# Designs tried in a protein design run: designed miniproteins, single chains, continued (2). Part 63

Each design is a single chain, and the fold is of that chain. pLDDT is the mean over its residues in the fold that is shown.

## One batch from the design tools (miniprotein)

Design m6312
Fold by ESMFold2-Fast:
Structure m6312 (fold): chain A 68 residues (1-68)
Amino acid sequence: SAEEYYEKGKEYFEKGEYEKAVEYFNKALDLQPGFDAEVYELLAEALEKLGKNGEAVFYRWMAEELKK
């Protein structure tokens, strides 16, 4: 489920494995786009840790949109 992929992404994020965190957060969003703003926030943070700041800006914007 999307929640299971999100949980795996969080585990990798906490371990500092940001590339794997991004992979699993994307898998969660592929199953259920927009299900939780926090997924986009953590995805943006992981991308920032990888130096992908341009991509991170997009996902931070998505998180704000989901908060209405």
Scores: mean pLDDT 82

Design m6313
Fold by ESMFold2-Fast:
Structure m6313 (fold): chain A 61 residues (1-61)
Amino acid sequence: SAEDLAALVEALRNRDAAAVVFLAKSLGMTRSTAELFRLFYEDTEAFVALFEEETGHRLEG
C-alpha cells in the first residue's frame, strides 16, 4: 500500500487521470470509475479530499 500511495502522489503530480483513478480504486475508493474521472477533471482538490476521507490515507503529512 505504501508503494501504491507513492505511485498515486506521482500520478497526481503528472496529472495522469487514468493512473490516479486506477490507484485510488486499488486503495479502497468505492465510487464508480466514471464518477472518479468526472470528479478528478472537475475538482481535483475535492477528489483528493474524498480519497483521504474514504480510504484513511493521507497524501501529505
Scores: mean pLDDT 81

Design m6314
Fold by ESMFold2-Fast:
Structure m6314 (fold): chain A 74 residues (1-74)
Amino acid sequence: MLSQEELLEKLEKELEELLKKGVPFEDAVRIVDNKALQLLLDYHERHGLSEEEAVAWAEAIGKKLKEKKEEYEK
């Protein structure tokens, strides 16, 4: 299981790779967000991440993706 920081870094890197491939920003964000949700569900069910921790990680990921969106829109 990745740490919260390692997961955030991995998802940010995946977003950047999708953008490099010419995927539109809004589609890239949806792909990364869906991957994050699936991974957090797996971590909760298979790796002992609590429901409260999974929610906190999801909020941190959402905040990071929102910050990235704001950077691209400016």
Scores: mean pLDDT 78

Design m6315
Fold by ESMFold2-Fast:
Structure m6315 (fold): chain A 56 residues (1-56)
Amino acid sequence: MSLDELLEELIELIKNLPNVSEKEKEAMIEYAEVLKETEPEEVAKKILLKMIEHLK
């Protein structure tokens, strides 16, 4: 799975989280996007995968 595909999956999961405010969802999405831009691709992929697994 590409980094872009992982980010898309994570964003979809975040949008569907119950009992989380829209501002918190926006902050989580922003964090994931910053992570993609600031971390090496392999590190970003590993962290995004862990976040996806945690939200399942």
Scores: mean pLDDT 80

Design m6316
Fold by ESMFold2-Fast:
Structure m6316 (fold): chain A 87 residues (1-87)
Amino acid sequence: SMEEVEKASRGFAIGAREAIRVTDEREPALKAAGVSPEDISRIHIRAIAAAMATGADGALKGLSEEQIRNLARETAERVIDEALARL
């Protein structure tokens, strides 16, 4: 439905913006730890994509913007941590 499309789009946008903030905040520490620019870029893309999906899901479930931001941030942080553990 149009309402679901609008909710999902808003959720995607919130998720993306929150993930970008998290990746920007975490990037200096990743560089200092010797993570390659290529791996940093791949981690950033995966974190943003996952947080976008989390944001859309949260919006469709009727969560508040604050709840969506918090879940998107947690998703981005988790994806970064999981990716680092596999390097």
Scores: mean pLDDT 89

Design m6317
Fold by ESMFold2-Fast:
Structure m6317 (fold): chain A 57 residues (1-57)
Amino acid sequence: LEEELKRFEKILSLPGDEALRVVRYLALVDQGKSVEEIAKELGITPEEVERILKEYG
């Protein structure tokens, strides 16, 4: 939980609407969605989803 909170604080500090995309990404990951499904739901490319994962993975 403490580690999750620190992770979310980092994400929320992201500029523009990128923080919103990352938060939605994490919610969809918790639901077991694939990268392709997450990209569809967020209206971005799978490559952008992978970029978010790399920045915080």
Scores: mean pLDDT 70

Design m6318
Fold by ESMFold2-Fast:
Structure m6318 (fold): chain A 68 residues (1-68)
Amino acid sequence: AALEAEMEAALQRVIANGRETLAGKPASPISARELALARVYVARKQGADLPDELITPEERAVRAALAA
């Protein structure tokens, strides 16, 4: 699905950003939406979703979009 592909792409972006940081290079900026997509994707794969009060509005929006 388009949302799953977007979440996976966001995770790849966050990983690339982390590698740039570890290499001592200026990290490419990550948007709040990209970070939220990556976080929801990882949490869903691990079965470790946080309560709504501990996540960002962007993460709540992604979770709502995943609900049938």
Scores: mean pLDDT 72

Design m6319
Fold by ESMFold2-Fast:
Structure m6319 (fold): chain A 60 residues (1-60)
Amino acid sequence: VDPERLEAEVEASLYVMAGTIALLQGDKEAALAYYRKAIEAAAGIPEEKAAAEAALKEVE
C-alpha cells in the first residue's frame, strides 16, 4: 500500500463529492472548480482522473 497514493485518492474523491454537492445546491461555478481540483489531485491515478473528467464534462 502506498500512503501518498491513498492520500491522493481520498483528496480526489472528496473534491468530486464536494463538486456534486455544490451542483445539487445549484452552484455550477463551485462544482466546476471542485471537479478541476479533483482532476489535479488524481493526475497519477487514471480511474480517479477519468471519473473527475467525466463529472466536469457532464456539468460543462
Scores: mean pLDDT 78

Design m6321
Fold by ESMFold2-Fast:
Structure m6321 (fold): chain A 69 residues (1-69)
Amino acid sequence: SKEELLKKGEDYGTLSVILGGQGKVEEARKYGELGVKYAEEAGDEKAKEGMRKAMELGIQLGEQAIANA
């Protein structure tokens, strides 16, 4: 269902941010892309935009964690 796809997108977006915070840039990117994909499959443009932002945040946090180590 659309609701199940949106829930999956949110879960992967959240995972992207968590992994980014751990310095795992490529994992943050991978799971962030999955979050965007599920929001897109749900046909929800705002959710897709939200997941893109979550992915970008995850990647940024990961790059900052590596740079500041």
Scores: mean pLDDT 87

Design m6322
Fold by ESMFold2-Fast:
Structure m6322 (fold): chain A 92 residues (1-92)
Amino acid sequence: MEERLIELLKKAVEHINNDESLSEMEKTIAQMRLMAMGTDVFVAMRSPNKELAIELLENAKRLVEDLAERYNLPKEIVEELLELIEEVKEEK
């Protein structure tokens, strides 16, 4: 799970960095939001508190959906991130 999340985050960051339509400020904001989402998932994976883990995963899901809409993330990356979030949620 963690290795898969890291690889998906790398792909999303590379997509944002290679998007010539985005300003440097927009790329920075997108990357910060992507890292916030990744942090929520990592904390949820390690949390013994089921209620907190679910809340963090629901927040991460909303961030993925917002990032996908705002920054035109590839559908494949978005679907894999959402699937990974649901898999982590099912383990709680």
Scores: mean pLDDT 83

Design m6323
Fold by ESMFold2-Fast:
Structure m6323 (fold): chain A 89 residues (1-89)
Amino acid sequence: AAEKAKAEALELLEEAERLIEEAEEALKKGDFEKAEELLEEAERLLREADRIVEASDLPAEVKRELTLRITGLRIRIIGIRTDIELAKK
């Protein structure tokens, strides 16, 4: 059960990271609409990962590591959204 929750959270984190990388590429091409759509999907996956981690029976240190990774990816999303707004001006 705990191991399954960790595996599911890691899969969601890997998918979110992939979407964030695609959003960075879309931003470089000036495709702001695509970048924003990719970031919205990444945020949805991060919310689901956070929910799974919080509800899990994982050890506190493992939950902390996963939460830090989720937080890091959320910071990247905020940075890309800021870059999109600056590029639109």
Scores: mean pLDDT 87

Design m6324
Fold by ESMFold2-Fast:
Structure m6324 (fold): chain A 74 residues (1-74)
Amino acid sequence: MKEKAEEYLKKAEELFKEGRVGDALHYYIQALRLALKNNDEELVQKAIEGLRKLEPKETADALVKQLENNVKAE
């Protein structure tokens, strides 16, 4: 589970470097979901930083809050 979150983060970074912003956003979101479920604070922060590179801070922060609420609901 933790390894898969790291794989998604790495894939997102690769896609971002390729200029595939939409695909990178998708993988950053998946990495953040798994990192939150695993309570991996370091990986959560890295995924949030990635989202903030692609989205305005307000949009990224709103998305993070939504995902945190979803994880708390099981």
Scores: mean pLDDT 77

Design m6325
Fold by ESMFold2-Fast:
Structure m6325 (fold): chain A 55 residues (1-55)
Amino acid sequence: SEKAREKLAEVLEKSLPTVPKELQDEYRKIIEDLKNGKISLDEAMDRIVELLKKA
């Protein structure tokens, strides 16, 4: 679970430059919440998908 969390955060961080600039702050916040254990991996992915649909 910890390894999966770290791996997902790494993947999301590497994808950050491809995110529209107006969404990057919210995207970074999702990564931060994931890294701090405030949200689950499933919740992080759900929030990322919803955020990117707004682009």
Scores: mean pLDDT 84

Design m6326
Fold by ESMFold2-Fast:
Structure m6326 (fold): chain A 72 residues (1-72)
Amino acid sequence: AAEEAFTEEEKEEMIEAAEELYEEALKAAEAGDTQRANSLAVAAALLYAAAGENEKALEVLKEVEEAIEKAE
C-alpha cells in the first residue's frame, strides 16, 4: 500500500521549509559558496522527497548545480 508516514500539515510544512532552503541554496550558489549551496540543496531535496515531491527534489539538485556552474 502507498502509505504516508506524515500528515498533510507536516508535508505542507516540509514543502515550505524545502522552498526556503532551495532559495537559500540558489543565493549561496550565486555568491560562490559551493559548500553551503550543496548542503542547502540536499536538505531541500530530502524534505521535498519526504513530502512525496520526488520530481521537485531532483529539480532542486539539478538547478543548484547549474547555478554553481554559472557563478564561475
Scores: mean pLDDT 80

Design m6327
Fold by ESMFold2-Fast:
Structure m6327 (fold): chain A 75 residues (1-75)
Amino acid sequence: SLKEKVIEALKEAIRVVSDPETRKLLEQALKAVEEGNYDEAIKILREAALTSPNEVDRGLALNILYLLLEAKKAA
C-alpha cells in the first residue's frame, strides 16, 4: 500500500539522516503516519524540509513529503 511505502521511506531516511534534530522530526512523522494522522505528518515533514541545517537532510524530508502528498492525491 502507499502508506506502507511512506513508512518504509521514513524508516530508511531515519537510518541515513545526519542531523539529530531532523532525525527526531522524521521519527515523529513516522509515528504520525503509523497512527493515521497524515495532516500531522505533512506538517512535521514540512518543518523538517524548511528548518534542517543540512541540505541533504532537507532533501530527504522534502522527498518523503512529496511521496506522502502523492499518496493522498491517489486516494
Scores: mean pLDDT 84

Design m6328
Fold by ESMFold2-Fast:
Structure m6328 (fold): chain A 93 residues (1-93)
Amino acid sequence: MEEKARELLEEAIKAFEEGDYEKAIEYAEKAAELAEKGSPIRVEALRVAAEAYRKMGDLEKAIEYYKKAIEEDPDDELSRAALKKAEEELKKK
């Protein structure tokens, strides 16, 4: 399960880097589903989905997924910092 979750996460990151945010979200959601609860792979997959939503301008979905990543790992400072920025961006709209 973790090996397949990792492969899907790698596909999500690749799609994100190519600017295919819809595919990045699809692969990241699949990776998060297959990854173990609280695992680093699940946290990173949820964060990749959040970053992809943010790139698409869907700040509400980005915030939702950053919160999911923080729920899995409360010590994930990258997701906490990104959440604060996304919330600030939403307020400026």
Scores: mean pLDDT 85

Design m6329
Fold by ESMFold2-Fast:
Structure m6329 (fold): chain A 75 residues (1-75)
Amino acid sequence: MERLREAIEKAVEKAPEELKDTVKAIGDYLLEDPRNFLEALRKAMEETGVSREDAQKAADFIEKEVEEEILEVLR
């Protein structure tokens, strides 16, 4: 839980200004149910009004930070 929250915060910081709100929205929904990525993405798109392409770019920022956190555990 805490590592996912940290990864989301880092993703928001690294995202371009126009995607920060979408990254945060995806992250907030993932923190509610980490097992349902597609639902988090759909809700964030509805909330922020971004295209599917921009929502996917925002999700990629979260995925990259989550991968970094997992790699630290495996080292």
Scores: mean pLDDT 77

Design m6330
Fold by ESMFold2-Fast:
Formats: sequence, structure tokens, C-alpha cells
Structure m6330 (fold): chain A 60 residues (1-60)
Amino acid sequence: SKEELAKEAARLAREAGELISQGKIEEALELLEKALELSREAGAEIGAESVEKEIEELKK
């Protein structure tokens, strides 16, 4: 369901935050990219935009 996809996206984004705190940027990016895909599938536009911006900031 879309609700389950949104919950999984939020979980992956939280785990990515933990990886960022550990300096594991590449691993965090992989989780954020998956979270972005799941947020888009769930129709969570605001969530998807937030994750996309975080990915762009990490790639700078």
C-alpha cells in the first residue's frame, strides 16, 4: 500500500541520517535514493522533495 511505502521511505531516511553522522556518505546516498523512489511511488510529493534536496546537498 502507499502508506507502507511512505513508512519504509521514512525508515530509510532515518537510517541514512545515522550513516551521515558516521561519515558513511555513499551508503547514506544509496538509502536516500531508495527513499526518494518509494516516496514518489507513495505519492508523497513533499517527502520526495525533501529527500531529493538532501541528496543534492550531500553530492556537493
Scores: mean pLDDT 84

Design m6331
Fold by ESMFold2-Fast:
Structure m6331 (fold): chain A 98 residues (1-98)
Amino acid sequence: SLEEQLEQLRELIEEIREMLENEADLSEILSQMQILLNFLRSLGLPRTPAMERLEELIDKIVKTTNPEETEKLKEEVRKLAPAALEEAERLLEARERE
């Protein structure tokens, strides 16, 4: 059901937030962020500027072959991810009220 999907999305947001706070492996965080972005897309939720920037950074990480560039992009993702999660949470709460 939609309610079950929205609850799963909320749980995923909280899981990623906890991973960021506990300085979890950035590769695991990137994997979970991709799942989150795809889930938001499947529910027809709009893209925000932070989510769009996050998608661009993840795409660059996948395409780069330079280890130093990869590490810089990963740090940008870590810094941007909290804002993207906050935006996703606000969209989720708005959808649940409809």
Scores: mean pLDDT 80

Design m6332
Fold by ESMFold2-Fast:
Structure m6332 (fold): chain A 89 residues (1-89)
Amino acid sequence: MATLTVTIKLKDASQESLDKVIEALREALKDFPVLEASATYDKKNKILTIEFKFPSKEAAQEAAERVKEVLDKLKKEGIITDYSIEIKE
């Protein structure tokens, strides 16, 4: 089992921006073997942290690649300013 932790810094604290990020990630990972997902949002610092649990490190690595593609697009669109991704077994 592996945990993919995604930390995202939003450009603004609006619910619209938050919803766009969450929906994009949900769509990106819909066909991936996600066992559990949990999210925390720090509105003051505009930081969204999402943890996804996968059955294997390989599944988490493939999901991380897909997440990077989606977050890079959101960054180009100005919805997010930065992100980081960590994988732990």
Scores: mean pLDDT 85

Design m6333
Fold by ESMFold2-Fast:
Structure m6333 (fold): chain A 61 residues (1-61)
Amino acid sequence: SMMMEEARRKFEEGKEALEEGRYDEAYELLDEAERLAPDDLELQMEAGVLALEGAVRRVFP
C-alpha cells in the first residue's frame, strides 16, 4: 500500500538521521514510520531498537 511504502521511506530517512547524529529528527521520522505502518510488527520492532540505540548513544557518547 502507499502508506506502507511511505512508512519504509520514513524509516530509512530516520535511520540515516540517526547515523548522522540528528537524534530529534531521527526520532520524529521513526515515530512517523511506526504510525504509518501500525500492523508491520517487523518495522515496529526495528524502529524501536534504533530509537533505543540512539538514546543510549546520546546519553553515553
Scores: mean pLDDT 81

Design m6334
Fold by ESMFold2-Fast:
Structure m6334 (fold): chain A 60 residues (1-60)
Amino acid sequence: TDYQKGLDLYKQGKYKEALEAYKKAIEKHPDNMYAANSLMFLAHEIGDRKTAGEALEKII
């Protein structure tokens, strides 16, 4: 799945690619709170404030 691809990329240190995979997971499954939480956490970790804010909106 796109979410699993994101996790695998994150484990490899490919953070920007992991963000894109999490975004795709949310696009296909907007209610996937696991993907949204992972996106928010990773975006915050790398300083991507815009992506973090968008992910927060999906969780709420």
Scores: mean pLDDT 74

Design m6335
Fold by ESMFold2-Fast:
Structure m6335 (fold): chain A 80 residues (1-80)
Amino acid sequence: MSAPTISLKPLLDKLSPEAQKEVEKLLKELLRAAMLGDRERAEELIERIRELTSKHLSPEDTEELVRKVEELAELLFEQA
């Protein structure tokens, strides 16, 4: 299994089940875009994740989630 293990679970657990599924869908699309080297698409998906999570999380938790998501995307771009 590919490392690193960045745990989003504590932040995702703060979301409703419906919001969590939407974020997970966006994360899967982001991982695909990053693996393909599509930075423009990845930036769009990160913004959608920010917009969705800002409705359900505190500003601090939203920024932490987005930061971790950006770190994951950059790691995948380096491996592409």
Scores: mean pLDDT 77

Design m6337
Fold by ESMFold2-Fast:
Structure m6337 (fold): chain A 92 residues (1-92)
Amino acid sequence: QEEEEALKKIKEKAEEAGRKVKEAAELVKKGNRDKETREEDLKKAEELLEEARELMKEALEEGEKTGKRNADYAESLQAIIEDNIELVKELA
């Protein structure tokens, strides 16, 4: 049951991180279209990507506390989020 509660927290943090990465991607697209807002849009995007990284760090900590299965799952989700962060940076 403690493992199930931690797994739910890991999933929720990963979903929130994914939403922040999507928001960052939209800000990068906006900044690339509008040169006047580009600096502000890219700065906000960078802040969202950093927040996504912090959420995945928290997910890893939850995994480490509750056993190898949850730790492996959190690591897999972090890898996916980091790959998506790098793709968003490529768009800028």
Scores: mean pLDDT 85

Design m6338
Fold by ESMFold2-Fast:
Structure m6338 (fold): chain A 69 residues (1-69)
Amino acid sequence: MSEEELEKLKEKLEKAKKEKEEYTKKVEEYKKEYEKNPSREVVIKLIAATLRAIGAEYEVELLEKKIKG
């Protein structure tokens, strides 16, 4: 793996970590919204945010494995 490829992977990892943090926070926000005003729209937002958080976590794991070898 080249040094340039390693730097690109580290940048992708940082972006994936930020996305994971953002969507984890969104999940928490939508859970609170659901408790106050349960609606189909809020459930859809909660599911979408949860799936994105899971996807970002999976990407973090894959990128960390690539960086470590």
Scores: mean pLDDT 83

Design m6339
Fold by ESMFold2-Fast:
Structure m6339 (fold): chain A 74 residues (1-74)
Amino acid sequence: MIRRGVLAAIKNSADRLLKQGKYEEAIKLYQEIVDEEPNSELAAESYENLAKAYEKMGKLEKAKEYKKKAEEIR
């Protein structure tokens, strides 16, 4: 299990990659967060950003799936 501070650092890196348009790289880091803590607030934010990344890549089915995951946690 990864410590909370490490997951927050991974999310900061993923957010930066997402802003740079590096969607595939951002997706890999967000997946690490949701795999480690799938039902956390950090995971909910990561699912929202996964949905945005997939939407920007034209993968609308995946985007919808992750948006629903974020809503289910809240």
Scores: mean pLDDT 81

Design m6340
Fold by ESMFold2-Fast:
Structure m6340 (fold): chain A 93 residues (1-93)
Amino acid sequence: AEKGIRGGEAATLGGNLAALGAKTLEGMLDGGAGAVAGAVGKYLAEKYGDGKAGGLAAVGGGEAARRGGRLGSAEGERLGEEGLRLGKEGAAS
């Protein structure tokens, strides 16, 4: 768990993505990939609040947000890429 300190930052990004997804609740009616990705990121970050597991969960959430692409276009993609990088560093520790 302690070796996953870097994963904690990725989990925090996952939580922030979930909050952004919640603000796009109406996007769920229009195909909802971004809102679903945000909700999944929140659940994974909360359930896997363990450092390394949190990092891996954030990688999944970040990848989903990046593929969804509809969460603020460039901003959503950028946050997803940051989550992936932090998650990889957490997994390596």
Scores: mean pLDDT 50

Design m6341
Fold by ESMFold2-Fast:
Structure m6341 (fold): chain A 82 residues (1-82)
Amino acid sequence: KAELYRKAAEHYRQAAESLRAGDVETALKHAWEAAGYLAEAGYPIEGVASVMLILAYVQDGDLEGAARAAEEFARWAEEKAS
């Protein structure tokens, strides 16, 4: 189970990096992959909610806000892995 949280965290961190680089397509792919790992870990609602929040920031033109949201989800997943 810890490995699923670690993989989710890695993908959220990659999403944040892609958002700061302006690569929204790659960021959303990573966010959805992270949500998939969270679903396998027993958190399907939280996984989908994380992607929807990141997408809301993106639609508002706030890529830095989207990146910070992804980093917060990465930290949450890392805490679950420990």
Scores: mean pLDDT 87

Design m6342
Fold by ESMFold2-Fast:
Structure m6342 (fold): chain A 76 residues (1-76)
Amino acid sequence: SELEEEEKLAKEYGLSEEELEELREIERQAAAGNKEAQERAEELLKKLMREVLLKENVVTEEEIEKWVKEVEEKKK
């Protein structure tokens, strides 16, 4: 399942047991048709990918901070 693949990826990148439990609960609720949980699962996956890209030096922290700032500025 997609959940199992995400857990495997999360373990490879050193997520804590607490973070894995939260991910499991969110994905379980998303699978049950909870729309809020589905949105949160997507946000959490994007956050995880961001951390992965940072750790692998694909992007810099400055680039991510600048992108986050631009997104926040557009909302104001």
Scores: mean pLDDT 66

Design m6343
Fold by ESMFold2-Fast:
Structure m6343 (fold): chain A 62 residues (1-62)
Amino acid sequence: MEFSEEEKKLIEEAAKKLGLPPEKIKRSVEDLHKLGIDPKEALELLKEGREDELKRLAIQRL
């Protein structure tokens, strides 16, 4: 999966917010995309610290 420049910036911001490496954020977003969750929406939720909301969405798609 290839990320846009805007998505790459969101990955860095989410990584900083959560204290995780950017590579971990990329992998999580790729996995969520396979479940039908939009990468940009996932990144915006992570940037806002709404990780629990993102987890709920992922569970609903399983």
Scores: mean pLDDT 77

Design m6344
Fold by ESMFold2-Fast:
Structure m6344 (fold): chain A 58 residues (1-58)
Amino acid sequence: SAAEKAAREAKELAERKAELQRRIDELVAQAKANPADSSEVIEEMVRLERELRRLEAG
């Protein structure tokens, strides 16, 4: 049914979002630990956050 397909797709999206969020959290921790040398870490974090927001939007 359409409901079963939607539930499966929602689960897959939730798992992908959780993976991205975990990686973002790790980068945030790195940036906070070494702010002076974190430009590349911040850039990667922004990229991943943008991807997460994209998945949330559709």
Scores: mean pLDDT 81

Design m6345
Fold by ESMFold2-Fast:
Structure m6345 (fold): chain A 56 residues (1-56)
Amino acid sequence: SSSTLRRVAERLGISVATVRRIARLLGISTGELLKIVEEAESPEEAERRLVARYLA
């Protein structure tokens, strides 16, 4: 949803378009991406978790 995309973008400090691209590249839902980002203490931690789980 639009609100989910905005929340992820805001927490990571990136654009909504970039959030949509990341979710597509990782093959996960924007809701799953939001959950990971919300569980992280900082945007940097969220990025590390995403890399470790899906890209490492």
Scores: mean pLDDT 75

Design m6346
Fold by ESMFold2-Fast:
Structure m6346 (fold): chain A 83 residues (1-83)
Amino acid sequence: MEALLAELEKQLEEAREVVEKEIPDPSMSVTEYLVEQARESGRESSVRLARLVGEKDVEGLLEELEAAAPAEDQPLLEALRAA
């Protein structure tokens, strides 16, 4: 389980680096950018997900991603939870 958590944390770091490149204002943090994008969507679940990514709460993130992810991504999330 711990090796799986470390792998997910690495993927979160890579995802944050990609998001950081998309931010037009370099003074804005990845967490702030994700929260603002989530608020524009009007979904509280998206705001919670953005905070979990910023805090690197891997366990909470897995739970929230499973609820919010599209069907095609569910097998990956189940594999991560099962390992």
Scores: mean pLDDT 62

Design m6348
Fold by ESMFold2-Fast:
Structure m6348 (fold): chain A 97 residues (1-97)
Amino acid sequence: KKTELIARGVGHLLRGVADYLEGDLEGTVASFKEAIRLFAEAGDLEGAISAAKRLVQTLLDAGHKEQAIAALKELIDEFKDNPDLVKALTEMLKEVE
């Protein structure tokens, strides 16, 4: 179960990178968010944080700072019952703002 969730999370990270190279920003955001969800469900906090950092950095590098802020706020609300993940996401939000 955990290994399957982690493998699927990695797959979504790779798809997000591919979508970005193809110019599909919407697909990139969706794929990275799904990777974060899968890593979080697996209890892989480090994987979830790494995926979130990848999402934020990709949006910032593309000049989409407001979308990066919105994505972090959405993730903080979605994962409000996961205090360690919320703490990491909140620290990322402070660095972007």
Scores: mean pLDDT 85

